# Designed miniproteins, single chains, part 92

Each design is a single chain, and the fold is of that chain. pLDDT is the mean over its residues in the fold that is shown.

## One batch from the design tools (miniprotein)

Design m3197
Fold by ESMFold2-Fast:
Structure m3197 (fold): chain A 92 residues (1-92)
Amino acid sequence: MSTAPKSEIAARIVKELKEELEAGKLSLKEALAILVAYLEMLINDETEASTLQELFERALKLPLSELEKRALELARKLGPEVEELVKELIEA
């Protein structure tokens, strides 16, 4: 199939962010802000780069605790496998 399900795309994003976090290339706050922006776009079928940038900048202004809650809420909408991966990212 030429188009992956939203859950599969989300799972790849979480795994890539976890690798960057473990490599010390991103802080947890940066990783969660990127994740929240991508998951919101994915859920809402948004494709514009300007929307991604706006969502990312908005997410970076949130406290870490709110980013963790928001990431988990968005992941739950995509399925239990994505929620589990986001929990693993937060604990990394």
Scores: mean pLDDT 80

Design m3198
Fold by ESMFold2-Fast:
Structure m3198 (fold): chain A 90 residues (1-90)
Amino acid sequence: EEEEREIYRLIARELFEDIEKNGVDAVAKKYGDKDFVNELYRLFKERAPLEEIIEKIKEYIDKHSTPYLKKLVEDARERVKKRKENLEKL
């Protein structure tokens, strides 16, 4: 549960940074849905609760099982796992 939240929190943060840097159209091309990306960007700008943003990202990825989105979740999971392993060594 906590690890799942951290995975999608990381995805949400990187999505926002990608939109701010490259614009909605470039990010929508990767995710496959411009309306979805526009909705998330609006939620970020309105400072919606992080849990609401995470839930929308999770629902979208669960519904749209593209190779890009599967890789995105896998990479985020590995990064969260490595962070946890580094904390256990300290």
Scores: mean pLDDT 80

Design m3199
Fold by ESMFold2-Fast:
Structure m3199 (fold): chain A 92 residues (1-92)
Amino acid sequence: MDKTITVEVLALREDGSRELLATLKVTVGADGTVKSAEQVAGGEVLSLKAGQGVLEVEVRSPVTGEVYRATAIILPSLLEDGSTLVTLARLV
């Protein structure tokens, strides 16, 4: 019933450059509740807030030192176990 997914936090800059800020391993319940989130790679995670159907994360870029925020919308009906969800981050 629980699904484990990979969440990739990606910064897209105005010059078209991309940076993978962080990779998270997230366990989601059948109702969309985020049960756990663990950083497996990337920059410094400054905050991580989990709820029903949502994961909010703030990450410091190890390249620029800038802080980015991403909100991942978790829809269990659209997620398979082992899937990767890419979320775009914005400057704080």
Scores: mean pLDDT 79

Design m3200
Fold by ESMFold2-Fast:
Structure m3200 (fold): chain A 97 residues (1-97)
Amino acid sequence: SLKKKRDELFRQLERLNREAARVREEAAKNPFDPDVISREISLAVDITILIREIVKTLKKLGYTDEQIIEEISRVAEKAGGEESGKAARESVRILLS
């Protein structure tokens, strides 16, 4: 069902944003480490692809654009902190434009 797909996609969003928070902590200690930079880029790409899929699923479930922005940014912020929330909000706004 679409509701089960939504719940699964949000669990994946939580996992990836927790990982992104860990990688940001590593980046703070080693700002020019190419392995850390590579992992940040890979996670940003994976999160963007996942957000696109969540947006499509929520639209099919009848969510408004504002509800989509709020729910995705809320989940990302809770899992990965303020920076994850801001990045997710921006990605959603671009995808909805």
Scores: mean pLDDT 90

Design m3201
Fold by ESMFold2-Fast:
Structure m3201 (fold): chain A 93 residues (1-93)
Amino acid sequence: MSAAEIAESPEFLEAMARMYMTASKSVEGLVERVRKLLANPKLGSSPAAQAAAAEATGRKLRRELSPEEAEAVAAEILPLLGEAGQAALRRAL
């Protein structure tokens, strides 16, 4: 595999998206981080990377917020995601 092929592999994009969302320090920054993830052509255009990031986000919301607050933040994030990301976020909550 060339370096370019590795960088475009679903497993690499999933790992990068998961690391990116896990490194988020505040819940208040999560919506902005999702917007930045989607603006990245490698991460935003990959359904697998979106799903991994959404799952990591949902788990962080469930861990750090009340169920009501987590659902409110998730509702703001859901319209920013494709179908795979939306399904992953709902599953992780």
Scores: mean pLDDT 74

Design m3202
Fold by ESMFold2-Fast:
Structure m3202 (fold): chain A 94 residues (1-94)
Amino acid sequence: SLIDEIVELAEEIAKKILEANKDLPEEERQKLKETLERAIEELRRLSEHLSDAELREVKRQLEKAAKSTDPLQAEAGLAWVLAFMRDRVAAREA
């Protein structure tokens, strides 16, 4: 499904972010891993409330982030997508 593809892309991006930060102290690396896992869980939940058009935009942005060779661009892309999804869901609940 489109949601499954989006979650898979987010997981690939998270792995890339963790690899870029492998030299962080163990405590900080564990905290980052937990933060990314929570972000992916939130992304999955928010995906259930988005239209197909919004999900396609999310996928497009995550594909761009996943293809980037810059870990900061990957992180920025994931953050942008979460902010976009939160904003769209909040607008519908208002």
Scores: mean pLDDT 86

Design m3203
Fold by ESMFold2-Fast:
Structure m3203 (fold): chain A 79 residues (1-79)
Amino acid sequence: SKEQFDQLKAEIEELLAQAEAAVAAGDLARYNALLQQIDAKVQQLGDLVKANPELWADFQAFMAEVQARLAAMEARLQA
């Protein structure tokens, strides 16, 4: 449902913010643990969208945001 989509999206956004904070703190162990949690929630969101094709456009837009934020975190760790 859209309500489940909005909830999972909010949970992923919170985990991304925590991962960004972990990168800023230099806490690689916490960052890696948060990436596993993000991956699990993203998989749940993908499965929900497969069952609700009307959510596909919102899912694509959100995944572009997720990918950009993860790429920025990786770039900061390699700098």
Scores: mean pLDDT 88

Design m3204
Fold by ESMFold2-Fast:
Structure m3204 (fold): chain A 88 residues (1-88)
Amino acid sequence: SSRQQSNQLTRQGQDYFQQRRYDDAIDYYNQSISLDPNNSTAYSNLGMAYMRQGRYDDALRYAQTSLSLDPNNSDARSVLRQIQRRIS
């Protein structure tokens, strides 16, 4: 199913993230979202990857999208807290 393929792409993106290959991770997370626009984990992982690149506006947008889909997403909440600390 598209949801299963989306989850697989999210895991592949996470592997690239662990290697600090953030552009590759972002590409996989975007493919994941194209297959399943409700994949909260892919959005929170995009937020984290953009945080690593210093792209705070993109990170904020994707973390907020993740939380709109899943208010309990701890990674998205972590991204929001980190952005607030940098702006404050």
Scores: mean pLDDT 90

Design m3205
Fold by ESMFold2-Fast:
Structure m3205 (fold): chain A 81 residues (1-81)
Amino acid sequence: SAEEIIAEAERIIKDAEYGKELIEKNKDGTSVEEVAKYIAGKLILIGSAIEGKILLEKYGDLLPEELREALRKIMEEAGLP
């Protein structure tokens, strides 16, 4: 249903935001823990971007434009074209 697809888009956006928070908090860190959290944040952001791309490809027509734009922004922030 459209409601389920919208909820999935919102979850992907929230996961991407968490990944970005980990990146921002740890980007200047040099400890093993800080570097590990930075890498984890990068992987979460990339994973969320891939999920968002798949969701847009299959169900973009069911998504409000605001959510489509948010997912595209996540793809750009993850370095996906």
Scores: mean pLDDT 90

Design m3206
Fold by ESMFold2-Fast:
Structure m3206 (fold): chain A 97 residues (1-97)
Amino acid sequence: MTPADQLIGFIRGIALNTARFAKLGLELGLLTKEQAYESMKESYRTLQQVLRSAQTHLKEGLISQDDLDRVQQEVDYARKVIDEYAKEAGLEVPPLP
């Protein structure tokens, strides 16, 4: 597993999954809107941390520009999905940390 693949794993396995469970928990009545919003906020924090780490890895020569572009595309996709979940759930879009 490359460093870029690992960072994409954090986006897919942690950030998107957390947002998905927040949306589903709200729809099932297991979470309040406040709890769902807080979980989506944590997803955004994860995306920002992954992007910062990818930029640092590029500067240190641990990944290529193509790898950074892949991570950026996955972050952009994940932000869009989280925003769609928030809109569908009637939540305020979480502020980026």
Scores: mean pLDDT 83

Design m3207
Fold by ESMFold2-Fast:
Structure m3207 (fold): chain A 78 residues (1-78)
Amino acid sequence: SLDDLRKRYDELVAQFREALARGDIESAMRELMNLGALIVGLATLAVVTGDPELQALFDEMAEVEDELTKELQKLLAS
């Protein structure tokens, strides 16, 4: 369901941020990869169904993934 997708997304973002706060790069990378996989699946589902709610969630998740990737990149450049 959309609610289940939203819950999983929120969990992955929270786990990524907790890992970054601890300096756990391996866990942060793993959660970012898990988020990427979820986004790819959601993109396919949005295209197949034509559901504007799924498209809106995909757009939000893609923007957040870009932000989290930049946060990780900045930490790795330090």
Scores: mean pLDDT 86

Design m3208
Fold by ESMFold2-Fast:
Structure m3208 (fold): chain A 77 residues (1-77)
Amino acid sequence: SVLDYLEKLAEIIRENPELSVIMIEAMVGVIYLHAIVSKEPQEVLDLLDAMVEKVQKAKSPEEVLKIVEETIEQLRK
C-alpha cells in the first residue's frame, strides 16, 4: 500500500543521512506515480499531491522526512 511505501521511505531517510534531497524527491515521485497507476482514492491522491508540492520546496532531507511523516499521519486518519 501507499502507506507501507511512505513508512519504508521514512525509514530509508532516517538510516541514510547522506541521501540528497534530489534522490529522496525521486523516491517520492515513484510512490506518487504508483498511487496514480494503482487508482488510489481521490482523497489519497490529493494528500500525495500536496506532499509532492511541499517536497519540491524542501531544502534538506530533514524537511522531506517531516513532510513524509506528516503525510503518513494524515493517511492514518
Scores: mean pLDDT 85

Design m3209
Fold by ESMFold2-Fast:
Structure m3209 (fold): chain A 100 residues (1-100)
Amino acid sequence: TLPLPSEEEIERAERYFEELVRRLEPHANQEVIEEKMKQLEEKAKELGKELSERERRLLRFQAILYEAFKNGVELSEEELEKLEFVARVEEALRAARAAA
């Protein structure tokens, strides 16, 4: 069971998220990202779901990661640790919402 993240951990995850987006976004084709986001929003509508702003930011980040990886960008060990921390905090928040 993952513990509920602290406010400090949430703020740290948001900071790491912004750092990773800034690092990777220049290596991602923005037109491709926007097309993927449009497709994801349309699928959510088909399922009767509305994506929250947080969910939209996470999906956009995943699209940026995929495109940057496809373009040959490799993350350093420090950047991978930041990404793992962000993923851990987001998973804990998702689990907490599902349990509420």
Scores: mean pLDDT 80

Design m3210
Fold by ESMFold2-Fast:
Structure m3210 (fold): chain A 82 residues (1-82)
Amino acid sequence: GQKLQNLVENIIETLEKAKKEGISLEDLIEFLENQLEFLKDQGQLEEAELLQKVIDFLKKLLEEGIPDEVAIDKVIEFLKKL
């Protein structure tokens, strides 16, 4: 729906800004986990599910030792295909 598409666009903008500002994957994940908790508290379950998938993907890339900028680009590419 429109709300999910708006969330996808907002996440992409957040990721692009994080990459531009040199934010670490660890700090980015922490920021997104705070947003996820807010969405769950508001009962935005579909939006929370999407953001959880983004967080899980970032955590996997961090665990695999993928460089921060490359990991962010991979997640942006994934989101653009939705």
Scores: mean pLDDT 87

Design m3211
Fold by ESMFold2-Fast:
Structure m3211 (fold): chain A 72 residues (1-72)
Amino acid sequence: GSAKEAGEKAYEDAVKNGRASLKTAGEMFAGASHDGVDREGLEAAARAVQDAIRNGYASLETAKEAYEGAKK
């Protein structure tokens, strides 16, 4: 999917479950990298992946920031 679609999925996962899974965070980062999202958007997506690696899940805040970056 596109970066926006992956970001939306991660954010929906976080809203529904209080956190986004590592899988959805990883898909969002991959999409952002492919779509050439700006540095800030790519860093937000990377932060979601790092949060998920460390804690098993990305927080709602981290997923939201990554989704906002992917909307551009």
Scores: mean pLDDT 71

Design m3212
Fold by ESMFold2-Fast:
Structure m3212 (fold): chain A 65 residues (1-65)
Amino acid sequence: DIEARARELLNDLGAPEKYLPKAKEIVRLAREASAAPSDDAAAPHRAEVNRLANEIIEEAGLTNE
């Protein structure tokens, strides 16, 4: 379940539940990357996952202290 995995991701990051919609998008993109036929095909999905994860981390103040 995308929602359950997204909640686990937020707990791992220490981010509040208000970021759940963004975490769901990360999980969805990660699944697309895993289903991709090659690493090159997965690369844009992984780049977007990293971008969204960094956005949550920065907005929640979890890093760069």
Scores: mean pLDDT 77

Design m3213
Fold by ESMFold2-Fast:
Structure m3213 (fold): chain A 94 residues (1-94)
Amino acid sequence: SPDDVRQRARQAASSGVDQARIMYDRLQRGEDQLSRVLDRGRQQLDDIRRRSQSLSPVDAQRLISQQDRNVSTVQSMLDALRDSRDFLQSYVDG
């Protein structure tokens, strides 16, 4: 979860500069990966929205809502990774 990511970052910071750096690098790689997942998810949402005009309103709304929830979940995790990297920045640079 986003909160679990933030807790692990705090634990890494308390464990010293080497552990903070390892966590920072891990979060940076995770951010890069999730950014690509988010971009694909948004492209899929846009495609569903365009194609949904040929579907029943109920089916269209269901598919759009499901993909929107998926995108929101990835965005929340990406935000947690970014927040955690910003938090760790002072430990990596100091």
Scores: mean pLDDT 86

Design m3214
Fold by ESMFold2-Fast:
Structure m3214 (fold): chain A 79 residues (1-79)
Amino acid sequence: MFEELREELKKALKETPDTREARLAMLKGAFKAEERLKEGGGTRETIEEVAREALETWNPAERAGALQVLIQKLNELEK
């Protein structure tokens, strides 16, 4: 999972231009992911659900922002 999320983040970042609009989209994706994690209790299952949704339905910039948050949260859960 962790390695797969990192690979997907790398792909999403490559598709995301270094523009203000893209940076705002990344922040939006990060906020959406944080909200979903908070509502779902911050569990590994919630991380997997949000990651799947971001990979399948969110644009590359929002996906990149979301994946950064999800990877950070997953690291906190893994000892």
Scores: mean pLDDT 80

Design m3215
Fold by ESMFold2-Fast:
Structure m3215 (fold): chain A 103 residues (1-103)
Amino acid sequence: IADPRLAAADQLAREATDALVREGRITQAQGDRSRMLATLLAAALLGDEDAQVMVDAFARRYGISDETLDALRAALRAGDRDALTAALLRIAQQIAAHDARRA
């Protein structure tokens, strides 16, 4: 990660997902995918249009709601670890629901 703001966002998302995995609330694979979405959305918030396209594709693939993306966006802007953890948990739950449906 070349941008220090992206590095900070990725670190916050990593800490949040690591906590959820340690608590047994999500799997490592769900945490890794949720963290990837958070990092892409952080890049989009910094004006990366390619990252926004990837966020939109991810949300469509896994059925991530606009409300969940808005919550993640707000948490990233605020640097709010608790809000970020809650948003990442919701994303992981939506990913788990998608993975249960073998397409």
Scores: mean pLDDT 83

Design m3216
Fold by ESMFold2-Fast:
Structure m3216 (fold): chain A 87 residues (1-87)
Amino acid sequence: MLSKEEQIELLEKAIEHLKGLKEYLKEKFGNSKKVQEIIKLIDEIIELAKQYIEAIKKGDMEKAEELQSKIEQLMKELQGLMLELAE
């Protein structure tokens, strides 16, 4: 099992990777409506991930579980949109 500190570190690294993905998408695919939709979704995931880190720090397990479920749902949506972009 990951420690609380290890879990937070992995989430912080994930946020930085998502920020890098936004810049990559803008550079490679430009500013189309689909790219703008994907970027908005990435921004929502980043915001929820920051809230999840705060919930973990506070020991708010109920809020952490709710945020984790929401993040997982949005990550599945992001994967679908990224697959459509690759077509």
Scores: mean pLDDT 84

Design m3217
Fold by ESMFold2-Fast:
Structure m3217 (fold): chain A 57 residues (1-57)
Amino acid sequence: GVEELRREMERNPLSEETLEVARETARKLREIGDNIDRGLEIYKETGDYEAYLEAAG
């Protein structure tokens, strides 16, 4: 729960640098996921594999 997480963070505090890297990584992973989801929807509707690849990356 939240209390256990708080105690863990108190024992092992993250530096500002580590937090920044973690936030940037999370943002990039979310963007990749969004692109894949969009590509899959296009492929489902059109059956166009090239359109899927373009959208998904």
Scores: mean pLDDT 72

Design m3218
Fold by ESMFold2-Fast:
Parts: structure tokens; C-alpha cells; sequence
Structure m3218 (fold): chain A 66 residues (1-66)
């Protein structure tokens, strides 16, 4: 069980690092555009992380069946 949570946390950490780097690349854009992209990225990351958690739990059940 903890392996699923660990994978989810690692994925979240990588996405946060990617977002931070992307923000630095957006430094030449307007502050409003930067904030909009950041919020969109945060919401997408949250959804992706939750989807990943659900998929990992489903796959783990299937793997244990084998």
C-alpha cells in the first residue's frame, strides 16, 4: 500500500519541480500570464496525481491476483 503512496508523492514532487522550472522560463511573459499558467498547472497536477493514485490502486489489486 505504501508503495502506491510513495509513487504518488514522487510524481507530485517531480511535477512541482517541473512547474517551478517552467515558471522561470515564463519570466519574460506578463505576471498575469505566469499566474494563469501556474494555476492551470497546479490544477492539472492535482488531477493527475489523484488519477495516478486511483490507477495504481487498481493495478495493484490486479497484480496481487497473479
Amino acid sequence: MDEVEKEVKETKERMEKTTKRALELLKDKSPEEQQKALKSSEESTKQFVEDTRKQMLEKEKEKKEK
Scores: mean pLDDT 73

Design m3219
Fold by ESMFold2-Fast:
Structure m3219 (fold): chain A 75 residues (1-75)
Amino acid sequence: MAKVRKAVRDLVLKHGVFGVTDEDIEEAAKKYGVSPEDVRAELERVRKRIETLAKLFGTSPEEVEQKAIELIKEK
């Protein structure tokens, strides 16, 4: 759902992928009118994708996160 992805994008831009708390998830879900469970599931998918890419390319999850944030900020 587009609203869930907007909520996750907002959270990542404010807190980073690994810096998001349960309170941040609840607030974003309320703001976008989506369930906290859907926001949590989408954020977990993003985290797992970053971990997988870091492992496959022999880099750190932190480097993958930094590159993803830079790409988001360009828009």
Scores: mean pLDDT 75

Design m3220
Fold by ESMFold2-Fast:
Structure m3220 (fold): chain A 79 residues (1-79)
Amino acid sequence: IAEVMEKNRELVFKVREESRKLAEELGLEPWEATALEALRVLEALIEATEDEEVKEELRRAKELLEKAMEERKKEKEEA
């Protein structure tokens, strides 16, 4: 993952900045803002990466993040 991030440093930086601005505009909670940033970075890296092994690793990270986000949302909805 680190190697892909280094190769796409400018893309990662841009996606993080855009995600932070979007989170501020939407009034997201800190955990939602962090999750949105991470999710968008992972999606951008998956699109930029041609290495199938690295793509699978990134997709797994995305699935884990999405599951964590769903669990957090369920807790909020039940409260």
Scores: mean pLDDT 74

Design m3221
Fold by ESMFold2-Fast:
Structure m3221 (fold): chain A 79 residues (1-79)
Amino acid sequence: MKLEAHRSVHETDTEVTVSVVVVKEDGTRYIGSATVPADADVNDALEEAIRKAAEKAGLPESTVRKAVAEGDARAAAAL
């Protein structure tokens, strides 16, 4: 099964929101989002977003985490 995952980060002066979108081969999308204070660890929001997206998609967190890392690498290569 081919899986794609995209990460989006939105920062304000007071908060950071991380959203993870998981897209399956059939085009079905599953979204997990988490918000933390701007002075908190952004990785905590990322891990929570991954957990929520994985739960909705019925996938292991490790599978979603790997797909997000692959998506991040592709985005970096496009810069």
Scores: mean pLDDT 77

Design m3222
Fold by ESMFold2-Fast:
Structure m3222 (fold): chain A 81 residues (1-81)
Amino acid sequence: AENAAVEARRQAILSDPELAKEEVERSKKFGELLHELYRKLAAGEITDEEARERLMTENGMSEEQAEKAVAFLRQALADAA
């Protein structure tokens, strides 16, 4: 199956406490970064380009992934206004 590798990775994470721990820490760090960027964008302390650069450098995102994440944060700011 085309998805066999993704399923194998999921089973490995469930079977290995260290891999599960790394996944939890990665998710937590990403959430903290998004919350920080949301606040800084709301305050006008950073630009969209600076937020994108931080997502690329600190979270290892591709340029396309970082651009989509910044667009999501901008939509959330618009919806909160």
Scores: mean pLDDT 74

Design m3223
Fold by ESMFold2-Fast:
Structure m3223 (fold): chain A 67 residues (1-67)
Amino acid sequence: MAEKVLENAEATAQRYRDAGQPGEAEAALRSGKAMADVLKAKEDIKQGKENPVAKALKTSEAGADAL
């Protein structure tokens, strides 16, 4: 679930901020957001909704392997 991934990234970022590592906190947030976007795109496909991000990923990977 995309929201859970983002929440985990926020929790990880908070731990880095508490440890005095704001750069690592920002990196954790960016990684979590990217993962959440991918998971949301996959969930949209599973529900029969078209998502441009998921369609691009599927075409670049599956299309190259199939051809």
Scores: mean pLDDT 69

Design m3224
Fold by ESMFold2-Fast:
Structure m3224 (fold): chain A 91 residues (1-91)
Amino acid sequence: SMEEEKEKFREAVRRILPAVVAHLTRLSGREPSAIEVLLEIGVAAENPELFPEFSEEELEAIREAVELAKKLSSKEVVEILQEELEEYRAS
C-alpha cells in the first residue's frame, strides 16, 4: 500500500540522516534543508565514487532510500524528509 511505501521510505531516511546531515553541515557550516538532503542523496546514489567520505554501507542505504522515493510523489518525499530532519534535530 502507499502507507507501507511511505513508512519504508521514512525508515530508510532515519538510517541515512546522521551521515548525510554531518556531511552537509561540514560543507556549508549550517544545518541542511530537506531539499538539500534530497539533492545530495540523489547525486550520491548515481555517483557514489564522488562521495569517498561515505562508507559502502551508508551508500547502499542511500541507494535504497532513493529507490523507495521513486514510489512516492515529490510532495510526499519532501514532507517525510522535512518531518524526519526536524525529529533528528530535536533528538
Scores: mean pLDDT 86

Design m3225
Fold by ESMFold2-Fast:
Structure m3225 (fold): chain A 101 residues (1-101)
Amino acid sequence: MEELRRDVELTLRNLESIMPKELAAMILGKFLLDRANELYKQGKYEEAAELYTIAGDLFVEAGLYKFAAQAYRNAAQAYSPIDPVKAEELRKKAEELEKKA
């Protein structure tokens, strides 16, 4: 996942060279969320949760706190059946971000 996070950061930076940061984050974030949704439907909850979390981190970096909160809530839902501690942590993170935006 660290490699995927680094690839996401590099892709965001490359997209920022041709479009506004917020738009670049929305495009890349939607791609990650769509892939996470596919994995979730396949029952691959851990992989889905990891992609939702990466999308949330990407939205935080772009200042898109409402989008980040939603991504973290989706990650928490995916973690809920496999790691309830991580699910609660991400839910709290989403709540804090909702207070900022």
Scores: mean pLDDT 84

Design m3226
Fold by ESMFold2-Fast:
Structure m3226 (fold): chain A 68 residues (1-68)
Amino acid sequence: SVLDEVRALAEGLVQLARQEGVPEAALAQIERIMEDAVAASRDASREEADKIFREAARQMGRIMREAA
């Protein structure tokens, strides 16, 4: 499912970021983005959910780059 894929992506990104020494504050922000995306997708159409998760992935990538 999309939720399983999003969770796996988030877990992988957090693990990589932790190994690279990314601050816990940035890791917490990534987790918040994922929680917000999951919550927003509950009331969204399938098309809107896909957009929400793609935007969440983009934001997580930005945070990782800024923290590195």
Scores: mean pLDDT 76

Design m3227
Fold by ESMFold2-Fast:
Structure m3227 (fold): chain A 92 residues (1-92)
Amino acid sequence: MELKTQAEKLKEEADRLIAEADSLPPSQEVERRTLYLKAAENYLKAAELYRQLGDWDKAEEFYRKAIELAKRLPDDPRAQRLLRTAEGMLVR
């Protein structure tokens, strides 16, 4: 499977999940948080694939997007684990 195509699909899915989450009414906070978590996980996977491809600029961009989404979910252990992983990848 082409890694670049896989990374692009993960990014597109993350963008779609964010758009869906942002369109939800205030009463659907739990559903919104679930969509943001899924988007963060997809951005993290895309960043890891771009890193494997040697595209450090795109990898950094998507690690930062995953971090921003995970910071919106301070109570979620999965989001906090993702946050630590992504921040670790940005440290030289």
Scores: mean pLDDT 85

Design m3228
Fold by ESMFold2-Fast:
Structure m3228 (fold): chain A 95 residues (1-95)
Amino acid sequence: SEKEQAIEEGFAVALGFKVGSKSYKNFIKVHNAIVELIKAGKLDEATVKKISKVAGVSVKTVRETLEAMGDLFELDPNDVQAILNKFAKIEENQK
């Protein structure tokens, strides 16, 4: 929907991704993969490798996206679960 697209675009821009860039498109894929894991109740099982497989992007791309999220959230970029839990809370607040 237009609302979901606006939220995704706003989030990507806040993370420093330029709309339409390869990094922006990769962020949208990673974002959608995390949302799928939340809906499946598997966020606690989410690893960089699992997100990479679900998103269809490289492990490096997932790490770069999580690093950008960690910077935005003021969290350790290596604390994947802290970043994912913060992301899930933001997603819940958008519903």
Scores: mean pLDDT 77

Design m3229
Fold by ESMFold2-Fast:
Structure m3229 (fold): chain A 59 residues (1-59)
Amino acid sequence: MKAKVRRLADAVRNGDEERLRKLAKELGISVSVAKYVALQVLMGLISEEEAAKLLEEAK
């Protein structure tokens, strides 16, 4: 899960919409939720471990 969080953060930072959509689909969550969680990690508001929990809870 933490590796997928890092990939989501990279996709958001680079504006890679295709990768973001693919990762959100793989996680079983909406693109909006995936982007929100990735932004929280990028801003340093939550850890990668906390982000992983949020993504699992959003399923």
Scores: mean pLDDT 79

Design m3230
Fold by ESMFold2-Fast:
Structure m3230 (fold): chain A 96 residues (1-96)
Amino acid sequence: SHVETALEYEKAGREAEKAGNYEAAAKAYEQAGLEYEKAARTATDTAVKLDLLEKAASAYEQAGKLYEKVGNHEGAKKAYDRAGVLALKIAVERVL
């Protein structure tokens, strides 16, 4: 399941953060975001889809912050851009 895979990446991200491995943590949260997006694409219930997109956006925001912390500005920009796109998509879905 994409949700189960995303949860494992979030766990790996938290463990890497606690160990001070911020680059590894950023990559783990980025992978969690990707897996939540895959789960959202297969969701048929709108509320479930929105929850998964919010989780994906949150994971990308965490990845962006961690990429900034290690000076990976390109990684941070990509993660933040992806989170922003998802935030707009969530806003549009909520008014439809």
Scores: mean pLDDT 89

